# Designed miniproteins, single chains, continued (4): the designs that were tried, part 55

Each design is a single chain, and the fold is of that chain. pLDDT is the mean over its residues in the fold that is shown.

## One batch from the design tools (miniprotein)

Design m13880
Fold by ESMFold2-Fast:
Structure m13880 (fold): chain A 104 residues (1-104)
Amino acid sequence: DEAVQEVLRTAGEVARIARDYGFEEKARILEEALQRGVELQAAGDLDGAVRAVAEGLKRAFPEQSELVDRLAEHALAGDAEGARRAGEELVREVRRILEEERKK
């Protein structure tokens, strides 16, 4: 549960950053994936929640697929600390990418 919460928290933060920076399409993809993840978690499908959110993160940020896979693998293994660290790294990379894209 704690590891799944780290994945949901990461996706929520990434969605907020995307929306704040004006990347509406990426934000919508993430918001939809996060909603599905929350619904699956409420239904007791923790693995489904992680996979749904990871799929959304990869759709929004395909260049970060390896890092998203690492986040998902930690969460599916119940490694909340590993999931938190991977999530923090993903948030940093997302900020960097979107800041660069915004300057174009």
Scores: mean pLDDT 88

Design m13881
Fold by ESMFold2-Fast:
Order: C-alpha cells, then structure tokens, then sequence
Structure m13881 (fold): chain A 65 residues (1-65)
C-alpha cells in the first residue's frame, strides 16, 4: 500500500535530515513543518501547495541520495 521507492534505510536517512529540510523550505518562504516523521508543507493557494509538495518530495529524495 502507498508504495514509495525508498528502502527503510533510506527512509531513516530522510527522517534524520527532516530538520534541515524544514529549515531550508522555511528559508525559501514555504510553510514547512515536521509531523509524524515526515515533512509537511502548507499554502493557502492549492496550486502553490501542490508545487511546494513536489519540491518537498524532490528535496527528501535528494537528501536520501
């Protein structure tokens, strides 16, 4: 269910980097927070929220290597 391409080791590495990812997204002007061991991004504009979510996924993937 909800199949992602990351191994458990990669997920653990991403989780360890979440505070840095949150800080970087906030520096870029995005409302980012950590919840339930993952990075969450919020925006009042649905299109901006979708873009921010994609950026957060790309950042998480980059941090996982």
Amino acid sequence: SGSGPLSEEQIAAVRAQLPAAEAELRRMGLDARIGDGRLLVEHPDPEEAALAAKMAEMLGRAMAE
Scores: mean pLDDT 64

Design m13882
Fold by ESMFold2-Fast:
Structure m13882 (fold): chain A 64 residues (1-64)
Amino acid sequence: PKRVRITTFDGSSETVDRRAQELAERLGAEILRRDTFQDRDGKTVSSVVLRRGDELYVLVGYET
């Protein structure tokens, strides 16, 4: 990929998935991967990776 765009925000896994789906439809991008894990501080982190041509979009939500 020639470009990677990373967007971070406060949000649940459901919020991240919804935003990723909306972005995929709007840009014509493919959802490649969904992950949910806990960081070292025990906070839930959800991420979705999307691709459109040579571009990757990464959405990361942190549950507070």
Scores: mean pLDDT 81

Design m13883
Fold by ESMFold2-Fast:
Structure m13883 (fold): chain A 79 residues (1-79)
Amino acid sequence: SMKEEQALEALERTEEDFKKLLEAVKSGKVSKEEAIEGLRRGIGSLEQLKEEVKDNPEIVEKIEELIKKLEEEIKKLEE
């Protein structure tokens, strides 16, 4: 469905943004604090997306895996 297609596109964009954010932190282009804020915003968007596609367990699982990755990175950045 169009809704599922949009969800997969949003998931892919979030994964790419996550990779770019981590590289920006490593290169010193953004602070840890800015990165944590960005990751928390990403988690919020993914939680909303999960509710919109809750009837598709495969997409929900992918969203949950990405949320877990973002949460673990926040923990690492907070030290």
Scores: mean pLDDT 83

Design m13884
Fold by ESMFold2-Fast:
Structure m13884 (fold): chain A 86 residues (1-86)
Amino acid sequence: MEKIKEGSEKGAKVAEDMARRGPEEAQRLGQEYADLARKVPTEKADEGARYGAEKNEEMARKVGATPEQIGGAAVAGSGYAAYLAG
């Protein structure tokens, strides 16, 4: 539990840095992530977990951050919902 919370806090900090670099990019990414998290977990929980991992790695590569930092917010949203459904 604490590890997930720490990841979420660090993920939020990375998201804040991303918003500073490009509010348009942050808005688009947030919208895309929320749309995926909402659709995939409701249709297939297993796919949600897979998409979360893939997107997390792609985002980490693009911004040069660790997957844990970026995935904190994603795990708190889509990952947790996918885990509960699966």
Scores: mean pLDDT 51

Design m13885
Fold by ESMFold2-Fast:
Structure m13885 (fold): chain A 84 residues (1-84)
Amino acid sequence: GPPPAVTLEKARELAKAVDRPIAIFTDEEGRLLHMTSLKAGVTFEDEVLEWTPETEARIAPLLAARPPAEVRARTRHIYLVDAK
């Protein structure tokens, strides 16, 4: 069958496994496309957001690095999660 979609619970498990706050980018089927670290000292709440121009503008300052163009083109949702 198809691979399981990323959930907020699974995203939190991944953050705990890597022991740092992360952003997870998923496609229209909920599959993981990309994972990146957040910048040190940024404040955020654990959340799932639809990937829109407004969301990109809000999230870009929190990311350690901008995701590749291919990832941005295919992203439909982003998960922001802390390791704790």
Scores: mean pLDDT 80

Design m13886
Fold by ESMFold2-Fast:
Structure m13886 (fold): chain A 75 residues (1-75)
Amino acid sequence: SLKQKTLEEGQKIVDLARAGKLDEAYKEVERGIELRDQSLVEQGLPAPSEAQRKERLELEKKWLETIYENAKARA
């Protein structure tokens, strides 16, 4: 299911960020955004603009940086 797949992808991304593998986490986020956008189009929903995709990616990167910093503080 989409919910299960999203949960699995989110868990992997969070684990990568916690491990300090931010470059790998960013690549997984980019892939997830592409899959999400594809899913929206397949459902007949409007495709996100390039600007909206860039904004989403920047928000996700900031979120992952926060996860990494929190993990360092707890170590």
Scores: mean pLDDT 77

Design m13887
Fold by ESMFold2-Fast:
Structure m13887 (fold): chain A 66 residues (1-66)
Amino acid sequence: ETPLEVAERAISSVDGVGPEAARKAAQAILDGDLETAIKTLVEAGVPEDVARSIAVHVARAVERLR
């Protein structure tokens, strides 16, 4: 329901991303810091191109909740 919950759920659905990494990336997206979100996902084992795609899609989903 909240933007943070939507972002966390979307990121958590990605194979290999643990709950802590998903929460950190979701928070970074809400803060408008896509670079940190991408970095967090890459450090969790997500390829950079996939991490960027996820961050952009989640940011758009969060914006729809405004």
Scores: mean pLDDT 79

Design m13888
Fold by ESMFold2-Fast:
Structure m13888 (fold): chain A 63 residues (1-63)
Amino acid sequence: MLVTLSDSDTEQLNKLAESLGLPPLEKTVSLETLENVTKTAAESLGLNPTDEQVRQTIDNLTS
């Protein structure tokens, strides 16, 4: 599934991806890519996010 991010969310996620050594994100990105970036970011902070927490974060970004 493809998700279209706002300009603000795209900039924030690209900054996050760069800090994690991940490739830059496009404004229209796959849901799987967005979930992977969110999980990787949380894990880099020593967190173990559940699939539900990742989905809630994505829902907030896409609403």
Scores: mean pLDDT 72

Design m13889
Fold by ESMFold2-Fast:
Structure m13889 (fold): chain A 67 residues (1-67)
Amino acid sequence: SLTPLRRQVFIDWLKEKFGLSDEQAEKIVEILENESDDSKIIEKLQKEFGLSKEQAEEVILTYRGLS
């Protein structure tokens, strides 16, 4: 799990990189904290937030780099 500071860095990165709202970025953090299967994370990010597969993969890698 992310510390509060790292969580804020990740949320700000999601908002700037992908044009996501605060609410959308917070939901992405919840998905990443509760799902370990990369394929399921990618599917949820594509379906719920309109991210491409490549964007969803970048999100996963960035989150793991902060965790």
Scores: mean pLDDT 87

Design m13890
Fold by ESMFold2-Fast:
Formats: C-alpha cells, structure tokens, sequence
Structure m13890 (fold): chain A 94 residues (1-94)
C-alpha cells in the first residue's frame, strides 16, 4: 500500500506497472483496481474509470463490490484523485 501511494504521488508509471503486474499474479483485486484508476485519473479519463468500475461490478457480488469501492475511496481521497473519488461516490449512491 505505501509503495502504491508513493508511486501515485510521484507519477511513477514504471513502478505502477510493476505493482499492477505483481497484483495480477497474486490476485490482489484492490491493487489491480487501484493502479488502473490512478492511470485514468491522471489523464482525467472519467469514461475509463467508469468502464473499470462497471467491469468489477459485473464480476463481484453487490456486497463485495461495495466493500472494494469503500476501500478504494478512502485511498483515492488520501491521494487527491478527484475524478476517481467523484466516480466512486456516484456508484455508492446508486
């Protein structure tokens, strides 16, 4: 988690890519989602963020998806990922 936050703050895309690849191998859904959201947020790609969130919504149960979003929301607020925060808050209200 700390390495992810540091990489996000520094826009260290090489480290973010390595964390994503390692998370995929371990099945770390939080880190997989978080790294994708960082990339889309840096490019202000709201549609990309929405696409990723909708993908997880279809793969997870309603309860699992809500828990994952709450975890990601806290992390995104700490990193000031404004586009990601807005997208997640809209999903949690529905």
Amino acid sequence: MEKLKEAAKNKDFDTLKKLYEEAEKKGDEFTILATQLIFYDYFEDYEGIELVLNKYKKLLSEEEFEELLKKVLEWAKELNLKVTVEAIEKFLKE
Scores: mean pLDDT 78

Design m13891
Fold by ESMFold2-Fast:
Structure m13891 (fold): chain A 98 residues (1-98)
Amino acid sequence: ETEEAVELAKKIVELLRKHPEVIDAVLIGPTAAGLGDPTRLFLDVLVKEGVTPEQVRELAIEAAEEASDKYKVKSVTVSEPYPAKGGVRYFVEIELEK
């Protein structure tokens, strides 16, 4: 389960990075060490200035749906914006259902 979740999360991260609005995306958890819930993916997404939480939510849903047909997106939670150099950081939680 954890290995599947990490593989899925890596695919989601790569799909997010393909969007011109996304500067970078990083998986926070679950980790290879098994930290966290394998049905909950935590991402750090750095986006261009002006990208809204709702746009980040839409990108996360699209990436998760494209990455696997085996998992259903149950919920996506996007944090408040955090100022960063050259952009805005959002913390994203994706809850999956098998």
Scores: mean pLDDT 78

Design m13892
Fold by ESMFold2-Fast:
Structure m13892 (fold): chain A 58 residues (1-58)
Amino acid sequence: SDEELQEEAGKVFLESRKQGLSEAEALQKAREVLLEKRPDLSDSEINQLIHEAYLKLS
């Protein structure tokens, strides 16, 4: 589900940040996770899911 994908993206973002990666690099990692799970998603949809995950984190 989109909710599960958002949670996975958020987890990847947090793990990347914890490892010292920049915010931009952490977002890139999260996008890669979404693309791997849902290659059918448009860039717009991926950006929206990442943005929503980011808002939930802060």
Scores: mean pLDDT 75

Design m13893
Fold by ESMFold2-Fast:
Structure m13893 (fold): chain A 99 residues (1-99)
Amino acid sequence: SKKEQAQQEFDKAKAELSKSASGKELVDALNTARNGDVDDVKKAADTIANLVLKEGSADAARAGARAFEAISEMSSHSKANRAAAAHLLVTAVTLEEKK
């Protein structure tokens, strides 16, 4: 199902992020967004954006964006999660252009 595919993409993105220096904090923030309300999504998005900017990791930003897209397919807060994903994609492009 579409929700089953979204769960698999979410789990894969979390596995990729767990390998980063801030992996625990990134995964904890994503779990907060997955299980929380709109305010939890916004707070998690800010936390992830700050951590990926600190690391300078475009790959982590892209993995976070995929995770938020996956949450948007499984959550009633789809608009907030898609906005979080879009913001992280812009962050990834900005980090890639600094190479």
Scores: mean pLDDT 86

Design m13894
Fold by ESMFold2-Fast:
Structure m13894 (fold): chain A 78 residues (1-78)
Amino acid sequence: DKSEELLKKIEEIKKKYKEGKMKKEEAMKRLVELGLEASELGDVETAERIALEIVEISKDSSDRDKVVKIYEEELKKK
């Protein structure tokens, strides 16, 4: 189940970020990558959950600008 695998990856990212083992920018990047993957799979529920996690990490305008930049870079990648 790909949705179940994505949810496990989300929880792992959240845990590492809360424990200080992952920087905010890295956590945002990994969540954006998972969100795009869920969107490409048509898994709307998982994509929405990931979007909420990104919002939770993104506390100010600087963080939001970083998220936008990550989306632009990931969409440009092949």
Scores: mean pLDDT 79

Design m13895
Fold by ESMFold2-Fast:
Structure m13895 (fold): chain A 92 residues (1-92)
Amino acid sequence: SSLEFAKEQLEKEKELNEKLLELIENNDYEGFKKLYKDYLLEQHEKLEETTPEEKKKAEEEIEKIVEEYLEAVKNNPEKFIEALKKGLELEE
């Protein structure tokens, strides 16, 4: 059902945010990159049928996005920790 699907997505996002927070707090930036990249790739694969060439291009674009995001996190990890904690506190 649509309600069950929405609940599963919210729980998955909460779990992702909790794991991302733990990785940032432990300075595990490689783990952060891998987890976030894997999440974005999974979300992309659910949205449309892609050719192998389009999938490779999407993977390369996701890699770039994740690297840029990771550099922002490395430059101010406290800001991202606070943002993730606030997001988790609002999840019921």
Scores: mean pLDDT 73

Design m13896
Fold by ESMFold2-Fast:
Structure m13896 (fold): chain A 110 residues (1-110)
Amino acid sequence: DDDSLRYYRQGRDYLLQGDYDSAIYYYDQSARLSTDPLLQARSYRGVGIQYDRLGDYDSAIHYYRRSAQLARDVSPSLAANSYRLVGDQYRRLGRDDLARYYQDLSDRLL
């Protein structure tokens, strides 16, 4: 709705300013208030990107996975991108088995 879109825009604005904590807050609010699965998926991906930039790979994985789950039926390309980002985080954690699993899962959607 209007509030979820407003929060999404605020999240993006804080991201552009490098204020990762504020970006997380507003993207999370957008996802929670949205009734649009595509906007929810984009918002959770936004949260994941901020945690990735902060070096919190476990939190980034959680939000990227949530984004992928929400996007599966509405945007296979967004779901594939989010699963690829999960794989990238597991590679950074030295979990090559899981990195490959999520990259293969991404490829199956495209």
Scores: mean pLDDT 88

Design m13897
Fold by ESMFold2-Fast:
Order: structure tokens, then C-alpha cells, then sequence
Structure m13897 (fold): chain A 98 residues (1-98)
């Protein structure tokens, strides 16, 4: 399924994200600075994953739709919000109709 391919791409970035977050935790920074840096790193990694999703699946709309799922998964949340899953299925259905 398409979700499995997206999850595989996200999982390939998980070690890189974990290493980056561990480095930020070890840095001499305030909690507010660490949160800002984590958000910036998450956004950076999310953009890399979205480019890989677009490249592998050849679909900009799908890549954009999964942006929230990717961002949440990189931040440590493993389950996609129901509304994002619904958007993905709607896009998949439009593709099947084409």
C-alpha cells in the first residue's frame, strides 16, 4: 500500500532524526532554544522526506498531503491523525479514477 511506502521512507530518516535530536539534547541550550532547534530540524528533515516521497511516488499532491504525518512521525508520534489519512485516501481514489 502507498502508506507502507511512505512509512518506509520516514523510517529511513528516523535514525538521522534521532541522532540530530540527541545532539540537540546534549547541547548547552535552554529548553526554549532546544524546542526551537528541534522544530527547525524537524521541518528540515520533513522537507527531505517530502522530496523523497515526491520522487519515489511521482506525486506532488500526495507528498504535500503526507507532510503533517511525516512531521508528526519524526517528532515521535507514530499514528497519523484521522483527517490526514482521509485526505490520503481521497487522493488515492482520485488517482484510481483517472
Amino acid sequence: EMEEKINAIVESYRPKADAAYAELEAAEATPEEREKLKREKTAELTEEVIRDVERELGMRRLAEAVRRVVELQLAGQREAPAEVVEELRRIEEEIRRS
Scores: mean pLDDT 69

Design m13898
Fold by ESMFold2-Fast:
Structure m13898 (fold): chain A 94 residues (1-94)
Amino acid sequence: MEEKKKRLEESINYIREWLKKVLSDEAFEKAYEKARELYDLIKQNPNDVEAIKKKREELVEFIVKETGLSEEQARAVFDGLLTLVGLEDQLKKL
């Protein structure tokens, strides 16, 4: 359990530091909130494909608008945000 907790904390810190290099502190907080909402939506209504798609597209568009990154690069940032939320949820269970 301790080894798993350490690895989760290291992964969380790595992803958070990377995201903060790409996003301003304000953009990171807003993007994190949107990613958290999407994560919770997926957990509560995994079969609501339409709602999940819409929320995902909104977050990607937000990242593009805030950073000026390409859609492909913004998707990488989006994946990082969802991974961060998932890892933090796992850490809370340990």
Scores: mean pLDDT 82

Design m13899
Fold by ESMFold2-Fast:
Structure m13899 (fold): chain A 63 residues (1-63)
Amino acid sequence: TVAVADLSLAQQQERLRELIRNIEKQEELDTVRSELQAIVAHNDDPLLRRQAQILLEQIDMIG
């Protein structure tokens, strides 16, 4: 499972980076919020869940 986990993790990290860019530009925040909530609820990686939770809190501060 290590090799599969590494590939999945890299793809999820790249997606997270795109979500961060959208937050910085304040674009599609409803979509970003929904995707981050899905990561928090369904992602098996605790570090990705924590990062997504932090980003959700940042979106809440923006409005």
Scores: mean pLDDT 72

Design m13900
Fold by ESMFold2-Fast:
Structure m13900 (fold): chain A 82 residues (1-82)
Amino acid sequence: SSKELELQEKRKKLGKEIADDLLGVIIDTNLDILAKLGADQSVLDAYRARFDALKQAKDIAGMRALANELSAMVNAAIKARQ
C-alpha cells in the first residue's frame, strides 16, 4: 500500500539522518574533550577541517573512522593524565 511505502521511505531517511547526526555529535564531543585535555590547537583545527570535508562529501565510513580515531585519542589522553 502507498502508506506503507511512504512510512518505509521516511524511516530510511530518518535512520540515515540520525546516524549522521550521532557521528557528528561523537566527533564534536571528542574534539571538545581533547581541547580541554590540552591538545594542540593546530591539531584540533586539522581534525575539524577533516570533519568538515567528510560532512561535505557525506562520507559516513570516513566519519565513523574519524570518530573511532578521536575516541582512541581521548582514551589515551585520559590514561596519560592518571
Scores: mean pLDDT 83

Design m13901
Fold by ESMFold2-Fast:
Structure m13901 (fold): chain A 84 residues (1-84)
Amino acid sequence: MPMPQQSVSQILDNNISSYDQISSIYRQQGQFDSSQIYDQGRDQLQQLRDDYINGNMSDQQTRDRMNQITTQTNVQVSNIVNQQ
């Protein structure tokens, strides 16, 4: 049997939820710069989800954009951590 692939919508929802949780944890620890980066990433993912649901983006375009947002967020957070 081919492995069940997660839908683009499910992957987006999982990433949005994950970023919201990570942002909340950093905020509780007083790490506001890291929290803000994840908040910005979450907001971009939410906008992407709305665009996808409204039919403004294809599955491939949505996956590519989600990858870009995730990569950008990881680079920004890594830069803060490496300066400490």
Scores: mean pLDDT 81

Design m13902
Fold by ESMFold2-Fast:
Structure m13902 (fold): chain A 100 residues (1-100)
Amino acid sequence: SVDELIDFWEASLRRSYAEWRRRNPDSDPVRAERELQAMVELSRFVVQYRADNPDASDDEFFERAEEHGRKLGQQLGLDPESMGEEARTLAQLYLTLFPR
């Protein structure tokens, strides 16, 4: 289900971020938490958008993900371009893990 996919990706992102924090103990914890929140919200967007728009082209899907990432970056005080690129990467990963 869509919810199971979201739960799986959220769990994977949280584990990856915990490992990154362990390797980068001097990093800003507030910024790290915002980045984790952004990645969780982006993964949810990617899974939900694909479920709601099954006939969307790969290019449309990637463009919508990137746009959403940029907006989220602006809202959370993160780099919008970096968040857009991360969102595109998540969309590409989704299609690799869940091919039609």
Scores: mean pLDDT 81

Design m13903
Fold by ESMFold2-Fast:
Structure m13903 (fold): chain A 59 residues (1-59)
Amino acid sequence: HMEELLEEARKEAEELQKKNPNIPVATSFSDFMRQRKKRASLPQEEIDKLYEEFKKKKE
């Protein structure tokens, strides 16, 4: 369910990065989460927390 949305969001981020290279945060998040998910099967709640952490760093 949310997995499909995350994958689509990542594809959109990649397309956006082609036009605007100033969006590495979105690409990094999607790629980072995808890697973590493969290892630990993180729940959506944990994904949301990691997203907040990413925003704090890139802010």
Scores: mean pLDDT 57

Design m13904
Fold by ESMFold2-Fast:
Formats: structure tokens, sequence, C-alpha cells
Structure m13904 (fold): chain A 68 residues (1-68)
């Protein structure tokens, strides 16, 4: 529970930084907080952050565009 909540918080913060284009802030977040989480959990959180920053609604837009 606590670790999952921390991963979700890290994922949300990473997604915010990625959406803002703040790669220096993302690097600081990784070095300071992800180092304590574990490499696999950090990798999963970063993948989730990238998906959130990308916006899942873009997939729906791509489906509509593919039919045009």
Amino acid sequence: AAREAELEALTAEAARLLAAGDYAGLAALISERFAGVGSEEARIALIRAMSRARGEKSISGAENGALA
C-alpha cells in the first residue's frame, strides 16, 4: 500500500515533468526518489508516466484518423 502510493505519486510527478518538458527535473526526481524504489518498480512508474504525459486520448484520435 505505502510503496504503491509512493510509486503512484512518483508516476504523477514524472508525468507532470514530462508534459512540461522539464527533463532536468525528471533526472533529479529519478536520482533522488527512484533510486530508493527499485529498478523494476522505477521502470514501470516511468512507463506509466510516459503514457500519462502522452495522453491516452491520442490513441482514440489515431483510430479515427486511421479510418479517414
Scores: mean pLDDT 66

Design m13905
Fold by ESMFold2-Fast:
Structure m13905 (fold): chain A 63 residues (1-63)
Amino acid sequence: MEEKNEAYERVKKAAQKAKEAGLDTIAEMIQKRADELYKEGKLTKQQADAIEKTVDSIIERKK
């Protein structure tokens, strides 16, 4: 139903989380990719989940 919008919001939150962790470049890249995928109608729950997991893994490696 609102899967496309919810996936986009999740990715934006992941980008913000990356920025808060000091990963500004990665946050910018994630935001740009999310915007492009959203415009193309290709942003899915699977893409959002993959991006969230990637951000979490990068933050965990920085600890």
Scores: mean pLDDT 76

Design m13906
Fold by ESMFold2-Fast:
Structure m13906 (fold): chain A 85 residues (1-85)
Amino acid sequence: SKVDEVIKKVKSKLPSFSKKEQKILNDFIKRVREILSLPVDQAIAALGELMRDFVRNRGLFSNELQKEIQELLDAVLEELQEREE
């Protein structure tokens, strides 16, 4: 899936981040995988919560980390919108 391709791309970039940022990015990847395992309605609600968490904490992240997290969340949103159809 497109999400799996984005996760693979993000994981390939992990070594370029600090250990602290790698932990944050891995936590987002884990939460995204958990969301994608839910029924679509529950997944949409959980993604909304994750997006709100990201917005609240965004200022604590580097610009590069913000971009990778945003690309990941956007890919998950597209996947869930396709499942809703």
Scores: mean pLDDT 85

Design m13907
Fold by ESMFold2-Fast:
Parts: structure tokens; sequence; C-alpha cells
Structure m13907 (fold): chain A 85 residues (1-85)
């Protein structure tokens, strides 16, 4: 569990370094809004957005960890970023 938390923290840090805090926050909010829409098109749009922002695979994992934390712990995107950093 400790090792998984450390990896998640590293991945979150990479995402913030690559896209910036505000863009990561925006991505979390967008992913949460579209969580109810099981649409392949929504998934493709999000993937394209990650590529445009220069977010690599580890950064994508970091954003996924943030989305899970917001959804499961009822945190804001800002609080979730602060939790890992």
Amino acid sequence: MEEMLERARENVRKAVEQAGREKVKELIEEMLKNRDKASEEVEEELLKKFEELGIDEEGKEGIAALVELVASKNMTPEEAIDYFL
C-alpha cells in the first residue's frame, strides 16, 4: 500500500509538471462529468487532450488516481492534488 501511494504521488507530480495544476484540475472535473457517459467518443477526446497537454502514461495514471480519490473520498480536485503533493 505504501509503495502504491508513493507511485501514485510520483505520477500525480509528473502530471502537474507536464500540464500544470490548473489543467490537471480541469481534466479531473471533465473526467468526473463524463464518468456517467460510457462513450468511446468521450474516451477518445480525453486521450487526445492528454496528448495535446504532453501528459505521458505515468501522468495519465496520476490523473486516474486523482479522479478515484475525488470520487471515492468526496474531495475536491484541488484537495486531491494537495493530498498527493
Scores: mean pLDDT 76

Design m13908
Fold by ESMFold2-Fast:
Structure m13908 (fold): chain A 61 residues (1-61)
Amino acid sequence: DLARENHRATFERLAAAHPELKPAVEEGLKRIDEMDIGTGIEYGARLVKEALDALAAQAAA
């Protein structure tokens, strides 16, 4: 599925640019692989957003 491939590539690029996001990216990739594509993408995106929000809070502190 092209959507699954695109989201996987995006998550991999994010982990390469921000190694601190690697745990959230790995969990997101696992969900995309193990769930219906729509549900997996939604869950993975939420994990990545939470990690990005945590990084933003750290940068603002």
Scores: mean pLDDT 70

Design m13909
Fold by ESMFold2-Fast:
Structure m13909 (fold): chain A 64 residues (1-64)
Amino acid sequence: PDPVVVRVAEHELAEAREIAAATLSPEEQAKVDELLDRLLAAVRAGDYATAAALARELNKLLSK
């Protein structure tokens, strides 16, 4: 995978975790953690279509 894309994904993942910890219930945080793990795995595998779909689901959860 592109190292720049992986770095951006890791940064976005760290920010998403901070937002989730501050704003979401433990159950919602667990769902965010699962989506973040799937997103990073997809980016590392070079599956950017799956990564984009997971990012959209994550953004829906975090935007409330």
Scores: mean pLDDT 74

Design m13910
Fold by ESMFold2-Fast:
Structure m13910 (fold): chain A 92 residues (1-92)
Amino acid sequence: GLKEKVLKLLEEAIKILLKIADANPEKILKYIGEILRLIGLQFELELGADPKEIAKEAIEILKELLEDEEIPEELKEELKKLIEELEELLKE
């Protein structure tokens, strides 16, 4: 169902953010904060939040990360693909 698809995309987002934190350890506290925001969305979804609203919030977090010029381009490409997958779920 939609909930399970959103949960998997949140897990992928957390994995990408861990790669970003590893690539730029000087900004680790910022990226940990964003990871905690995504973990919070996973808990909200498990507690019965609307998967479409959770997907919208995740998209906003990931779009904020795209503004960070210090993130490697290959990881930004992974974030862009994930945003596209989340946006596609919103069209259902």
Scores: mean pLDDT 86

Design m13911
Fold by ESMFold2-Fast:
Structure m13911 (fold): chain A 73 residues (1-73)
Amino acid sequence: DDDKQLEIKRGEEAYKLALEYDKKGKPEEAIKLYELSASAYEAANKLEKAKEVREEAAKKYPDNPEAKELLES
């Protein structure tokens, strides 16, 4: 479906942007972009990939409450 392909693309772009904010040392922005990426993959019914993105964010920012909350979603 074109809609699912659009959501996959949005997930990929948000993930790439999250990695750039990680490199810039901006955890708050990076975490929000990981959440956006995971939500887009979930909307595309890519549930395992969405889970992997959320787990990656939580592992990178284990002491951040927002990143920890991604595992509980």
Scores: mean pLDDT 81

Design m13912
Fold by ESMFold2-Fast:
Structure m13912 (fold): chain A 94 residues (1-94)
Amino acid sequence: SEREKKEEEVKKRLRELVKSLSEEEFEELIRALEEHRRTNPGLTPEEREAVGLLIEALREAKENKDYDRIAELLVAARRYGASGRYAELIAWLK
């Protein structure tokens, strides 16, 4: 309940933030994710796959102007990524 309320508040704030992003700012976010995937030799196969799927999903949501989906994707990435649950993130993204 409390965790769900905090996650919903973060999602609402992220929705407002991503809607206000310029094309350049969004591409900077994507480049940061691509750089992380490309330059970190310590990435597990699951983490590498998860980041790749996240990038694809973010680009598709942006093309569709689905800012709710972009916010949801970022919340999920933070939730699963912070705890190292990349296999679960992959399953959620599929």
Scores: mean pLDDT 80

Design m13913
Fold by ESMFold2-Fast:
Structure m13913 (fold): chain A 62 residues (1-62)
Amino acid sequence: SKEEREKIIKALVEKFNISKSTASEIVDALENSDSKKLKELGKKYNIKIEDVIDIVIEVRNE
């Protein structure tokens, strides 16, 4: 949902200290199962994809 997407973006911005545009790009890559883009973004911003998945699970379970 749009509300879920906004909550995930906000959580990624706060936990990883990245821009909203970067967090949105990560969420888009995750929704599209774009593993190459996720690896690229993870390396560029020093983010573990496992940590991104954990945040998504936390937001969905709230």
Scores: mean pLDDT 83

Design m13914
Fold by ESMFold2-Fast:
Structure m13914 (fold): chain A 116 residues (1-116)
Amino acid sequence: SLEEELERIRRETLERIRELMSRRDYDGVLQVFREGMDRIAELLRRAGKSANEISLRILEFADEAVEVLLEFESEESRQVARQIILTAVARALRIIGDEIQAEIAKKQAAKKAALL
């Protein structure tokens, strides 16, 4: 099911983040988080979810990743957590922006067709 696949992606990504944090591979943490976000976004888009729903799910995933990072109780974990938040917000804004642009394009095409 959709929820089972989402849960699998979230669990696998958070486990990999914990491992990479224990190895101080902060670039790896950010890369794994970005891959997890992209997988979640693609799965939800394929399932016909709205841009708002996809964005909220990505932000919820970022919150879960931040909770894992804060377990490490270091300044480096706080810096990585800030980067996770910024990355998730940027992705959410892009998803919403792409939807707005698609709706504008659709309306412009309909107006041009009506003039023919």
Scores: mean pLDDT 87

